Designed miniproteins, single chains, continued (3). Designs and how they scored, part 5

Each design is a single chain, and the fold is of that chain. pLDDT is the mean over its residues in the fold that is shown.

## One batch from the design tools (miniprotein)

Design m8152
Fold by ESMFold2-Fast:
Structure m8152 (fold): chain A 108 residues (1-108)
Amino acid sequence: LSELSKISDEDAIKSAQNAVKDAISKGAVYDGNILELDEENYELLKNGELPQHMNVVTALAYKLLNEPDVDFAALKAFLEYRKIVVNGNPFSKTDVLFLKAVLKKLNL
């Protein structure tokens, strides 16, 4: 999270964190991996909505990628770093497809 703070405005990060905390308090479930990309969740992402069980880091990245002044290259590097630090396991094919879908939606 400290690396994200250096890439984007601290207020934007806090806003994203508060939105994710609010979703969790309302019953959203987050696992240790990036959300499995099914039709329902893909449609939610297309509409700019967060799926119920979206990974917290992915939710933050998604929200920050919608900010006009975000350094997208640094954000991509942070997501790769987080994969190594959090799980020690490589991303699944679905995790990679999910990241590509998010980045494509944001024209990256």
Scores: mean pLDDT 45

Design m8154
Fold by ESMFold2-Fast:
Structure m8154 (fold): chain A 57 residues (1-57)
Amino acid sequence: VVETASGDKPKEIAAALKAQGVTEVTVLMPFFLGSGSYTTPAALETAGITVKSISSR
């Protein structure tokens, strides 16, 4: 699972995935999705990674 976070954590994850040759990801958020916490797909897209889907489970 990818946590929603402020600051640079999503960017660090995106950079690591890009370095490994990952081009697309699925983001799963089992909690907080509807209450005020949300993912930052923009950081992944900025690193050149396609956010394939976002879902809560």
Scores: mean pLDDT 55

Design m8156
Fold by ESMFold2-Fast:
Structure m8156 (fold): chain A 74 residues (1-74)
Amino acid sequence: LLEEAKKSSPAFQIALAEVLRERGLPGADEVEEIAKQKLIEKFGEKAGNQAYEDMRKNLKENAPEYLKKAEELV
């Protein structure tokens, strides 16, 4: 699961981390950090951090399919 998560899109990684945290499972912080680093690498430090926060807040609106897939995997 974690190894597959590392190869996934930032949106899916953020969704997976949220599901892991809701269920009290380990790995949420690690997956979130990977997603944040990917966004920083792609958009730069300031824009990447903003993209991470925006994506995290808007998971249900911007990536409902990823949240559902993450729930099925966990």
Scores: mean pLDDT 75

Design m8157
Fold by ESMFold2-Fast:
Structure m8157 (fold): chain A 57 residues (1-57)
Amino acid sequence: MSDVEQAVLTGKKAAEEGLVWAALTIADALRRQGHFEQADELYELAKKAGATDEQLA
């Protein structure tokens, strides 16, 4: 399993557990590394978990 796949799984788990800040932190790290598709997936999950538009900016 790639480091990117592991990060995505960790972020999904964080969002599922209601740890919105942790999911956003992982999404931001993926985005900075150029993994935009995976970052966008985590942003959507964070939104569903209760993240505001301000937190996603």
Scores: mean pLDDT 77

Design m8158
Fold by ESMFold2-Fast:
Structure m8158 (fold): chain A 57 residues (1-57)
Amino acid sequence: ELDKQLQSEMEKELKEFTEKRKRDIENARKLADEYEQQGNTVAAESARKAIEEAEKR
């Protein structure tokens, strides 16, 4: 059977999930930097810890 369309759709959905996860990590990094600049050190540290856990799993 030729599942070209199914494979393409599955890979697209998988990419969306992967992209969302990467977006979350990238947003956390930017938020940590912004919090630090705004003087929200506690929030910045929390964001950094979330990034570390996401990277380590």
Scores: mean pLDDT 74

Design m8159
Fold by ESMFold2-Fast:
Structure m8159 (fold): chain A 68 residues (1-68)
Amino acid sequence: LEERIRRALAENRGPYLPDGGALGEWLQKLIDGVEDDRPLTPEQKRTLERVLRVIENGRAHRAELAAA
């Protein structure tokens, strides 16, 4: 999960995601919580999975391919 969040942050800095900055900040707050061993709420987990799925199947995935 931490690795997926880290990847999503990197991809959200790409030009392919129009609101990447705001999403990156939101994901960074979740990473801070995870790194502090703070449990994610079920709602945060559901939202994170939905967001990551959209990113992975959309614009952020394209950014990752361009960087590779």
Scores: mean pLDDT 57

Design m8160
Fold by ESMFold2-Fast:
Structure m8160 (fold): chain A 55 residues (1-55)
Amino acid sequence: MEKAREDVLAAVEKANAAGLDTLEGLRQAGMSPEALELVEKMRQGGLDGARALAA
């Protein structure tokens, strides 16, 4: 689970550096569907939700 979470953070940083929208940047950065699912859970439950999922 940590790998997908780390990949999400790396993709967000890469997208930000490239000047892409966060969601679009994740897709263009080659994020897997599994990692995108984590992003949606983070949006819904916030950081605490992501921590619980990655625990």
Scores: mean pLDDT 62

Design m8161
Fold by ESMFold2-Fast:
Structure m8161 (fold): chain A 62 residues (1-62)
Amino acid sequence: ANDYSLQGQRLYNDGNYQQSLQYYQQSIDLDPNFTGSYYGLGQALDQLGNTDLAQQYYQLSR
């Protein structure tokens, strides 16, 4: 895991889903092969009510 994905997870745990999305996006931009960031994006999107988009990211994390 890179620092951006770790910050994304921390922001998610703090309930800051909007900033969590930004950090997970930076993690993907830096390392598109790190599937954990796709799962993290999906989790944050689920919390924001974007369930259809969340499902797409869950598929990318497998």
Scores: mean pLDDT 82

Design m8162
Fold by ESMFold2-Fast:
Structure m8162 (fold): chain A 56 residues (1-56)
Amino acid sequence: MEAAEEAARRALEAGLAAGRPAAGRVASGMVFKTGLEHGPEAAERAAERAVRALSA
C-alpha cells in the first residue's frame, strides 16, 4: 500500500484499540488527506500525532 494509506490505517487502528472507533475513522481520513496534500512524510507525522492523541 501507499505510505499515506498505511499511515491512515495506523490512525484507524489506534482509535479502535482505544475504544474510540469514530475518532479513529476521523483521524484516518485526516492523515490520508495530509498525505495527499503534503506528501508521505507529512502523513506519517500526522499518524504519529493521531496515535499518541488516541492513546493518551
Scores: mean pLDDT 78

Design m8163
Fold by ESMFold2-Fast:
Structure m8163 (fold): chain A 92 residues (1-92)
Amino acid sequence: EKVEKLKEELDKIIDELRALNAQPVTPERQARIEELARKGLSIIEELKKLGVPDDEIYDYEYRLAEASDTFEGGVVAVKLAVDEVLGGRPRR
């Protein structure tokens, strides 16, 4: 299924973002984080269109935002999107 492939790619993106967060802050690092965060958001939108349950979408949005916390440009956008979801389901 396309859903399984998208979930696998999203998991890889989240793992790579977490690895990047352990590195020193550089323009190259921030550019990579931005690219990955935007790719992750695109995959989440595709999963929504494919009918993945809201609970799973919420988990992925939260994990993506957490993994991209150090990204100055995109993390604010990702964090704001997740904060709307967390406002309805504050379980951490």
Scores: mean pLDDT 69

Design m8164
Fold by ESMFold2-Fast:
Structure m8164 (fold): chain A 59 residues (1-59)
Amino acid sequence: SLREELIERVKEKYGLSEEKAEEVVEVAEALAKALGIDLESELFEKIVDMFAYAEAKYG
């Protein structure tokens, strides 16, 4: 699924654990749904990337 693909990308790109990668995607999905952002959009992928970066650097 796209969700599993995003989790694997986040793990590989930012060195996050499975648990942290899943949390990042889940939080990004919650925000996207609240704002009416399409989960299959490039914008959603950027939101996931921003949260992953923040977790890797400041988490």
Scores: mean pLDDT 84

Design m8165
Fold by ESMFold2-Fast:
Structure m8165 (fold): chain A 85 residues (1-85)
Amino acid sequence: MAAKEAAEKAVANAEVAVLLVKKAIESGDKEAIEEAKKIAEEAAKEAKEAAKAAEKVDPEAAKKALEAAKEAEKAAKEAEEEIKK
């Protein structure tokens, strides 16, 4: 129960983090990009942990959390490249 709810919340957080990174990169604001990167990195870590906890009780929720984590990691990498100038 708790693991499934954590996975669902982690997916939502990761999706928001990906959107924040995209908006920050389009703005060209280095500070916004740096903050969005940190948010995406944290969301990806939470989604991976939640997926691991959920994989035995709700494999479909776990799979969605892993996919969300991958998207958040990809967004964080894009932000890192932008920060490098």
Scores: mean pLDDT 82

Design m8166
Fold by ESMFold2-Fast:
Structure m8166 (fold): chain A 82 residues (1-82)
Amino acid sequence: MELTEEEIKKIRELFQKYSKDNNGYLTKEEFRELLKELGFSDEEIDQLYKEADKDGNGYITFEEFLEFVKKHPELVEKLKKL
C-alpha cells in the first residue's frame, strides 16, 4: 500500500519522538516502547521487530520502519490516534 505524504509525516514525527538521539534509527528497546504505546504485547513486538529489522543489525532505520508500516496498514490507523 502506498502511504500518503501526510501519513509519512505522522510516521516520521512518531519515529523521531522515540529515536532519543534523532540519529535516524530505533533501537530494539525504542521500537518496543513505541509499539507498547500502540497496544501490542511483548510477544507480538518480538515477532514484528524481526520483520522490521530486515538487515538483522539490531536497529531499525527510518526506511525499514516505513517499509514495515506499509506491510501493516493497521499501524497507520493506530498511529493517527496517537
Scores: mean pLDDT 74

Design m8167
Fold by ESMFold2-Fast:
Structure m8167 (fold): chain A 89 residues (1-89)
Amino acid sequence: GETEEMIKLIDKLLEEAKKLYEEGKKALEEGNIEEAKEKLFELEIVLGMLLIVRGVAKLIGDEEVVKKADEAIKEIQEMIKELKEELEK
């Protein structure tokens, strides 16, 4: 159903975000600032996609999907914050 499909999409987006975050951290450790910035940009795109999914779920009244999206959004926002703070050093 729609709920199951949206939850699967949220899970897939969160997995991609975790991969991008790990790659961004490795780039920073290696001094590759350009690659780290690219991973940060890709993370911000994934965040944008999750915000759209959350918005759709809210419009159709799917509170379970909204809750799942909120959890993923918070986790990705923390990843973005950490990478930004490292890039500003």
Scores: mean pLDDT 89

Design m8168
Fold by ESMFold2-Fast:
Structure m8168 (fold): chain A 96 residues (1-96)
Amino acid sequence: GMDPEEAARRAEEAARRAEEAAKAGDGRAAARAAAEAAWAAGQAGASGPSPRAGEAAARAAEAGLEGGIKAGDGASAAAAGVAGAGGAFSAGAEGA
């Protein structure tokens, strides 16, 4: 599978993109980046607990949720929140 350090780095990069998109008012891009962070955190967690990836997924989910709300897209906001919780859990962090 993916190297856990590479997966954690990808989750952190996706979290940064989610935060930047939310700050720019692009709620859909923020939600998409949150989903990417959750997927990467899941890949990191497959190799053992990864607090770094779980934290990144949680940060991205928060940004994606905020961005989705700003966009008036409750479905994207809800999806970002669920994805973030799943990613954090998979990385060995329960709802970080």
Scores: mean pLDDT 73

Design m8169
Fold by ESMFold2-Fast:
Structure m8169 (fold): chain A 61 residues (1-61)
Amino acid sequence: DEIERGRRLARRLIDDEARRRIERVRKEHLEQGDLEKAKEEVEQIERERDERLAAFDRILG
């Protein structure tokens, strides 16, 4: 299951990257009171994460 293990690792890395970006957005915008902008940026990051995961799954089958 080398391919499955690689897929899980890649997914984990993609998720971790998105979580770090979300944390950064929340830290910066929450302190400035721009909660709506923070929410929009978080949703954009989540959508990009989902698209990258879907593309990766397509490549691996």
Scores: mean pLDDT 77

Design m8170
Fold by ESMFold2-Fast:
Structure m8170 (fold): chain A 56 residues (1-56)
Amino acid sequence: MAFSPAEARALRAARERFGSSGVLTASARDIAEAAGVSVATASRAQNKVRRRLAGE
């Protein structure tokens, strides 16, 4: 599943600010603040990571 540039920025900021596990454990609001993106964008990025980890 491809990430948009904004979603990729959210995931990078989450990893840098909260660590690799922080992408899934931090709130979408905290990720959005760290990355400078909307809460909706951060939530979409987290959901895409969860789907990738589910293998499908």
Scores: mean pLDDT 76

Design m8171
Fold by ESMFold2-Fast:
Structure m8171 (fold): chain A 59 residues (1-59)
Amino acid sequence: SSTLLGVAKADTGLSDAQLAEVLALIAAGRYDDAIALLQREAGLSREQAEALLTALAAS
């Protein structure tokens, strides 16, 4: 959802390009790569990255 994407961007500080890259990795089934990107770019723990990934994949 647009609201969930907006919240994710605000909470993580990710750019539109970085968020699009995360969504592309999710669409490709590359969940470990999406988690790694969230950890590097947003400074999230693995647990936080997995929670956000699950929310984004569900929308």
Scores: mean pLDDT 76

Design m8172
Fold by ESMFold2-Fast:
Structure m8172 (fold): chain A 55 residues (1-55)
Amino acid sequence: SMAEERVLRVVEAVVADPDRPWTVAELAEIAGQSRATFSRNFRRVVGVSPREFLA
C-alpha cells in the first residue's frame, strides 16, 4: 500500500544516515503525513513507534 511504501522509504532514509539526529517530525515530513497519521502507520508496519525506533 502507499502508506507502507512511505514508511519503508523513511526506514531506508534512517538506515542510510544513522548518525543524523532524526526527529519524529522530520520522518513524518519525509512520509508526507501528519505526525499522528505517520506514527499510526509506522507502528502498524514496523511494530514499534517511530520514537522507539530512533532510540
Scores: mean pLDDT 83

Design m8173
Fold by ESMFold2-Fast:
Structure m8173 (fold): chain A 56 residues (1-56)
Amino acid sequence: NIAAFMAAFNAITDQSDDSPAMLAVARQYGIIADSVDDLYQKLIDTYGQSIFTIQT
């Protein structure tokens, strides 16, 4: 569920600048990325740029 993923991702980003934790959360939701930048590109490719409109 993308909403659950975004909630978990935002919680980590807000509390910690921990790239490994962000990548681990993405992997739990089936998104494999080598870096935070790669993760953002995969999110755009999979769900579209509108995913970043879910800011809260």
Scores: mean pLDDT 67

Design m8174
Fold by ESMFold2-Fast:
Structure m8174 (fold): chain A 63 residues (1-63)
Amino acid sequence: ASPVTIAVAEHELGKVLERYPDDEELREAVERLLAAIRAGDEAAKQEALTRLHELVARHEASE
């Protein structure tokens, strides 16, 4: 991905981690997603996106 795309992703995902600082699974999913974006690994990116979505949805269901 372009440097701009990576920087935007890091900024937005950083906000998610700031909202849920004690969720280690969410932090791991974010780190995995960023690594996949940097590597251009579409399979790892999709896996990380799916996990991140599930974890965020769980938090939204809990408030």
Scores: mean pLDDT 76

Design m8175
Fold by ESMFold2-Fast:
Structure m8175 (fold): chain A 57 residues (1-57)
Amino acid sequence: DLLKKAVLAILEGNEEEAIRYAKELVDQGRIDDVKKVAEIARKLGRTELAEKIESLA
């Protein structure tokens, strides 16, 4: 699952992969899932990453 891959990338500290999976979610029109990924990044204290992911939607 693409959402799970994006979340795991955030948890592993792989910001490049997290952004790549978030872009794939946008390309698929899964905007609600992009918002979920951004909120998870925010809850983990990764505010800049969350803002970058939100900017993709």
Scores: mean pLDDT 84

Design m8176
Fold by ESMFold2-Fast:
Structure m8176 (fold): chain A 75 residues (1-75)
Amino acid sequence: MSIVDKARLVAVLLQHARERGAAPEVLAAIEAAFAAGASVREILDMLHAAGLIDASTIEVTDVSATEVAIRELPG
């Protein structure tokens, strides 16, 4: 399990979404949601609902206000 900065993780997730052909308005909406206080879990669920990432194999747990623990599940 890796502990990472939330803002850095969201930036990496948005980059992966862009590489998978995400529309600019979808990326902007997700960035706006995170800026408005959406959790990393909510951002993952938004990306999963848009078909941009498979969030079903990813667990995130809040460690602090700025950090999350990430666990990748086999599947």
Scores: mean pLDDT 78

Design m8177
Fold by ESMFold2-Fast:
Structure m8177 (fold): chain A 68 residues (1-68)
Amino acid sequence: VTFNTMIDGYAKNGLIEKARQLFDLMPEKDVVSWNSMIDGYAKNGLLDEARKLFDEMPERDNVSWTSL
């Protein structure tokens, strides 16, 4: 919850680099953390980064794109 909230917060404020740093610090990334980071990239216009992260996600079947 805490990491996911901070990732979303940084991404929504255009601090995508900070969001990515927090994402990378997570020892176990769940579907929510992946979705938050992918959504963050997409909302900041970084669609190539969002797509790359989506393709690298181990549980990509659980990703939601409703925010796009």
Scores: mean pLDDT 70

Design m8178
Fold by ESMFold2-Fast:
Structure m8178 (fold): chain A 77 residues (1-77)
Amino acid sequence: MFTEEDIENYRKAVEALDAGKIDEALEYMRKSHPELAEAFEKMLKEAKNEQERQFALDVARGILLIPIGIEEAIKRQ
């Protein structure tokens, strides 16, 4: 499973996304999920309108929440 440091970086990335701090979110993603960071940067760069930009944000946020949710579920059991 993911390390505690990876999960903390995912949490910080989600917090940064929710605060609209895209560059800060990308920095945390690069530390623990560099492939997601690269894909997300590409999606943002290629977004033609606000709806496509919001879709990129929603996808990145959703992917980051999956490892967090799994870790939380394990800790509760």
Scores: mean pLDDT 80

Design m8179
Fold by ESMFold2-Fast:
Structure m8179 (fold): chain A 75 residues (1-75)
Amino acid sequence: SMAELQKQKEELRELAEKYGLPEEDKEKLLKALENGTPLETVKKAARALAKRQAGEEPSQEESDALLEVLRVARE
């Protein structure tokens, strides 16, 4: 539902803010969520972005999730 999507978007915004992600990255994550990417996948992608920003290597699962988010954001 739209109410469920709004709650998921709020949760994602809070997580992205906690990770200190730039607005451009937040927009890509939100677009993927709006286009039907599961919240858990988008959260893993956010974690991958946070780790890359900190100079840390994301896990394979986090890297795969980020690739999916970037793919969906182009469609």
Scores: mean pLDDT 85

Design m8180
Fold by ESMFold2-Fast:
Structure m8180 (fold): chain A 60 residues (1-60)
Amino acid sequence: SEKLEKLLEEYRAALEQTRADIADFNADPARKANGSIVLFLEAVRDYLEARIKELEKELE
């Protein structure tokens, strides 16, 4: 499905951005002080990884 392929591409892009945001937060001591934001970003990462795995399985 073209719609599922586009959604997979969007989720992969979002995951890459989320990983970059987590790395940026962890690299900056001033930003690292807000643990709630880091936990939120980690939850978003885990959600996107799970959804990508499901979509890849549907496209097999």
Scores: mean pLDDT 81

Design m8181
Fold by ESMFold2-Fast:
Structure m8181 (fold): chain A 59 residues (1-59)
Amino acid sequence: MSGVAEALRKLPAEERAETVRRMIEQAKAAGNSDALEAIRKAADELGDPRVRAIVEEEL
């Protein structure tokens, strides 16, 4: 499991959605494609449907 997935798993479900949105926004602002790919993989590994929906919408 990636470090991103582990960090998100430690958060309450409410905070996971908000945190993922901020991570995607920051990665896009920085032009960091590797970070976006890592976030997508972490969402798949986490298995939280809310987090996956956010990633699908934003990426």
Scores: mean pLDDT 78

Design m8182
Fold by ESMFold2-Fast:
Structure m8182 (fold): chain A 61 residues (1-61)
Amino acid sequence: SLLDAFAAYLESQIAEMSEAQLEAWLETVRAQLLGVLPEEEAERLYAELRAHAARLRDQIA
């Protein structure tokens, strides 16, 4: 799924991303989702990705 693909990319890159780079990437993903999905579904997937990023950040020692 799109969510699985974005989650896999995020998991591979997040340790090397600054907070600003993560926010820029999330904004890019949101724009891409809005281009291919209905707004409600795009915002739901974006919220799930943002929550996943927050969990991954909390796990980085």
Scores: mean pLDDT 81

Design m8183
Fold by ESMFold2-Fast:
Structure m8183 (fold): chain A 64 residues (1-64)
Amino acid sequence: GMMEEQRKEAEEAARKAREALEKAGLTDEANIVYEKVMELIKEGKYEEAAELAERETVRLLAQS
């Protein structure tokens, strides 16, 4: 259903964010972002989770 699709997209966004940050050498930041995104997913806030993953990845990569 739609909620399953949103959850899958949020989980994919979390994995992409973690991978991108780890490749940039931001391992600690990658883990922090991943934990926050997964917490939002656990709360059912899939759209917020995906937005947080994308926003924080862009912000951290731009500041590094």
Scores: mean pLDDT 82

Design m8184
Fold by ESMFold2-Fast:
Structure m8184 (fold): chain A 86 residues (1-86)
Amino acid sequence: MTLVLTFRNMTEEQIKEIEEYAEELRKKGYDVEVEVEGDTVTLTIGNLTPELYAGYVLRAIGLELDGADVKITRDGDTLTIEVTLP
């Protein structure tokens, strides 16, 4: 499975945290790409495990409860989560 995570309205500090997280995932053997456009970060993870898939869905729900706008879609083997931070 492939995960596409998009975060909008991020600070520079939050963007750096996502880049650091991506590096940690690469060290664990995941295929990870990071794209930064202004205050928007898109993180693409290949070879997503069922455990990470469930964890990202739960985190997205938690962000929605904390006031973010969250959209979760699945198309075949691709899970897309879009988050707009408050």
Scores: mean pLDDT 79

Design m8185
Fold by ESMFold2-Fast:
Structure m8185 (fold): chain A 89 residues (1-89)
Amino acid sequence: SKEEKAKIYERVADAVAKALGPDSALAHTARGNAYFYKGDYEKAVEEYKKAIEVDPNNPVAWDNLARAYEKLGKTEEAEKYRQKAEEIK
């Protein structure tokens, strides 16, 4: 379920923050995923953007950003970031 995925990513975010630091790209991605599955798409976008600032060459972060924008109904932004992810892959 979405609730189970949110809990998993919250635990992952805590573990990654302890191992790599709370401002690491992986910590931002895990927090973004937790927000996404909780339905907090605006907060998910903020966290995914921070992950991309740290590691712009990770296509997973761009795919996640596109998916969050799609949930916000921002189809043009979603398509732009999806293409960016495919370009990096």
Scores: mean pLDDT 83

Design m8186
Fold by ESMFold2-Fast:
Structure m8186 (fold): chain A 55 residues (1-55)
Amino acid sequence: MSVRLRAALHDAGITEEQAREIYRLVEEGKLDEAAKLTGLSKRAVESIARVIRED
């Protein structure tokens, strides 16, 4: 992950391990599971996965 992405995840209170799990679950279409795992909204986990994909 880039320094910029790491900073954004840290500001959101998300670890690199959680970010990787979010990305995997979102790629599998499991948005509800990703949201439950982190306590975030589905929109927030979608945004995080998109940022990871763009990095």
Scores: mean pLDDT 76

Design m8187
Fold by ESMFold2-Fast:
Structure m8187 (fold): chain A 72 residues (1-72)
Amino acid sequence: SEEFRKKREAFKKAYDEVLKQLASLSPETLASLPDEQREQLERMEIEKKAYDSLPEDATEEEFQAKFEELRK
């Protein structure tokens, strides 16, 4: 799906921006991140792994199955 491909590309762009923001934080700030933000980052890492493990022609259903597999 072209829509899913664009969604996948948008995620990669957002992920790169988050990594840039995290790199600008002090170690003390990173260690003191609220649990909600830490959980969101963990979810984002799982989503990244799911996308990276799938071919470019993968469906959204295949992504959801892989994401749930990685979440356990």
Scores: mean pLDDT 80

Design m8188
Fold by ESMFold2-Fast:
Structure m8188 (fold): chain A 63 residues (1-63)
Amino acid sequence: SELEEKIKKLEAELAELAKQPLTPEKTERIIELGVEKSLLAMKIAIDKIENDPEGVREEALKR
């Protein structure tokens, strides 16, 4: 999905920034991107629950 593509782009950007010497400014940017990636991952999880609640419930019941 589009959200998963955005996460991959954020991961690539974070990897590039991590290769360079860290400054306070770059460290702040890395933290910001990491937080945004986490929020997008949560949105994907919510979207999957809403679009396939039956499948999600079946998996939960089998656990």
Scores: mean pLDDT 74

Design m8189
Fold by ESMFold2-Fast:
Structure m8189 (fold): chain A 100 residues (1-100)
Amino acid sequence: AEEEREKGLEYEKEGKLEKAAESYEKAGELYLEEKNYEKAAESYERAGELYEELGKLGKAAESYVKAARLYEAAGNYEKAEEVFEKYDEIYDKLPESARK
């Protein structure tokens, strides 16, 4: 979990944004297995931000929804609301096939 998050940070510093996003997704999954909902949410939120920057809006939307749900599970409703707002901002830019 922590190693994958550190790997994500290193890829960001190198400008390898897609690999960074993938590393943060993996970190989120591993933190979720550990029931560390706050760190899982943070990892998915960062993956969503990077996918959004890359124009991969479908992956960004999935990551933001996962992050928001995990912030709710952590009791951090303020962050959950903030991340859902980011999702809503990109929803109108999603192709119809990615809207659910």
Scores: mean pLDDT 80

Design m8190
Fold by ESMFold2-Fast:
Structure m8190 (fold): chain A 64 residues (1-64)
Amino acid sequence: DEKLEKAKEEIESLIESDPETAAVHYLLLGHEYEKLGKYEEAKEAYEKASRLFKELGNDVLAEY
């Protein structure tokens, strides 16, 4: 859990400076939460990734 908390903090620090990397890392974070059965947290991570990809003009992933 500490590893996931650190990952989340690192992703949040990247949102403004490197949103593409942040979006990819949110997808990875969502997958890790799903593996742990934490579907609510996974959904939030996927939604954050989707919003960042949408802002970057990558509409293909916006429905994720």
Scores: mean pLDDT 74

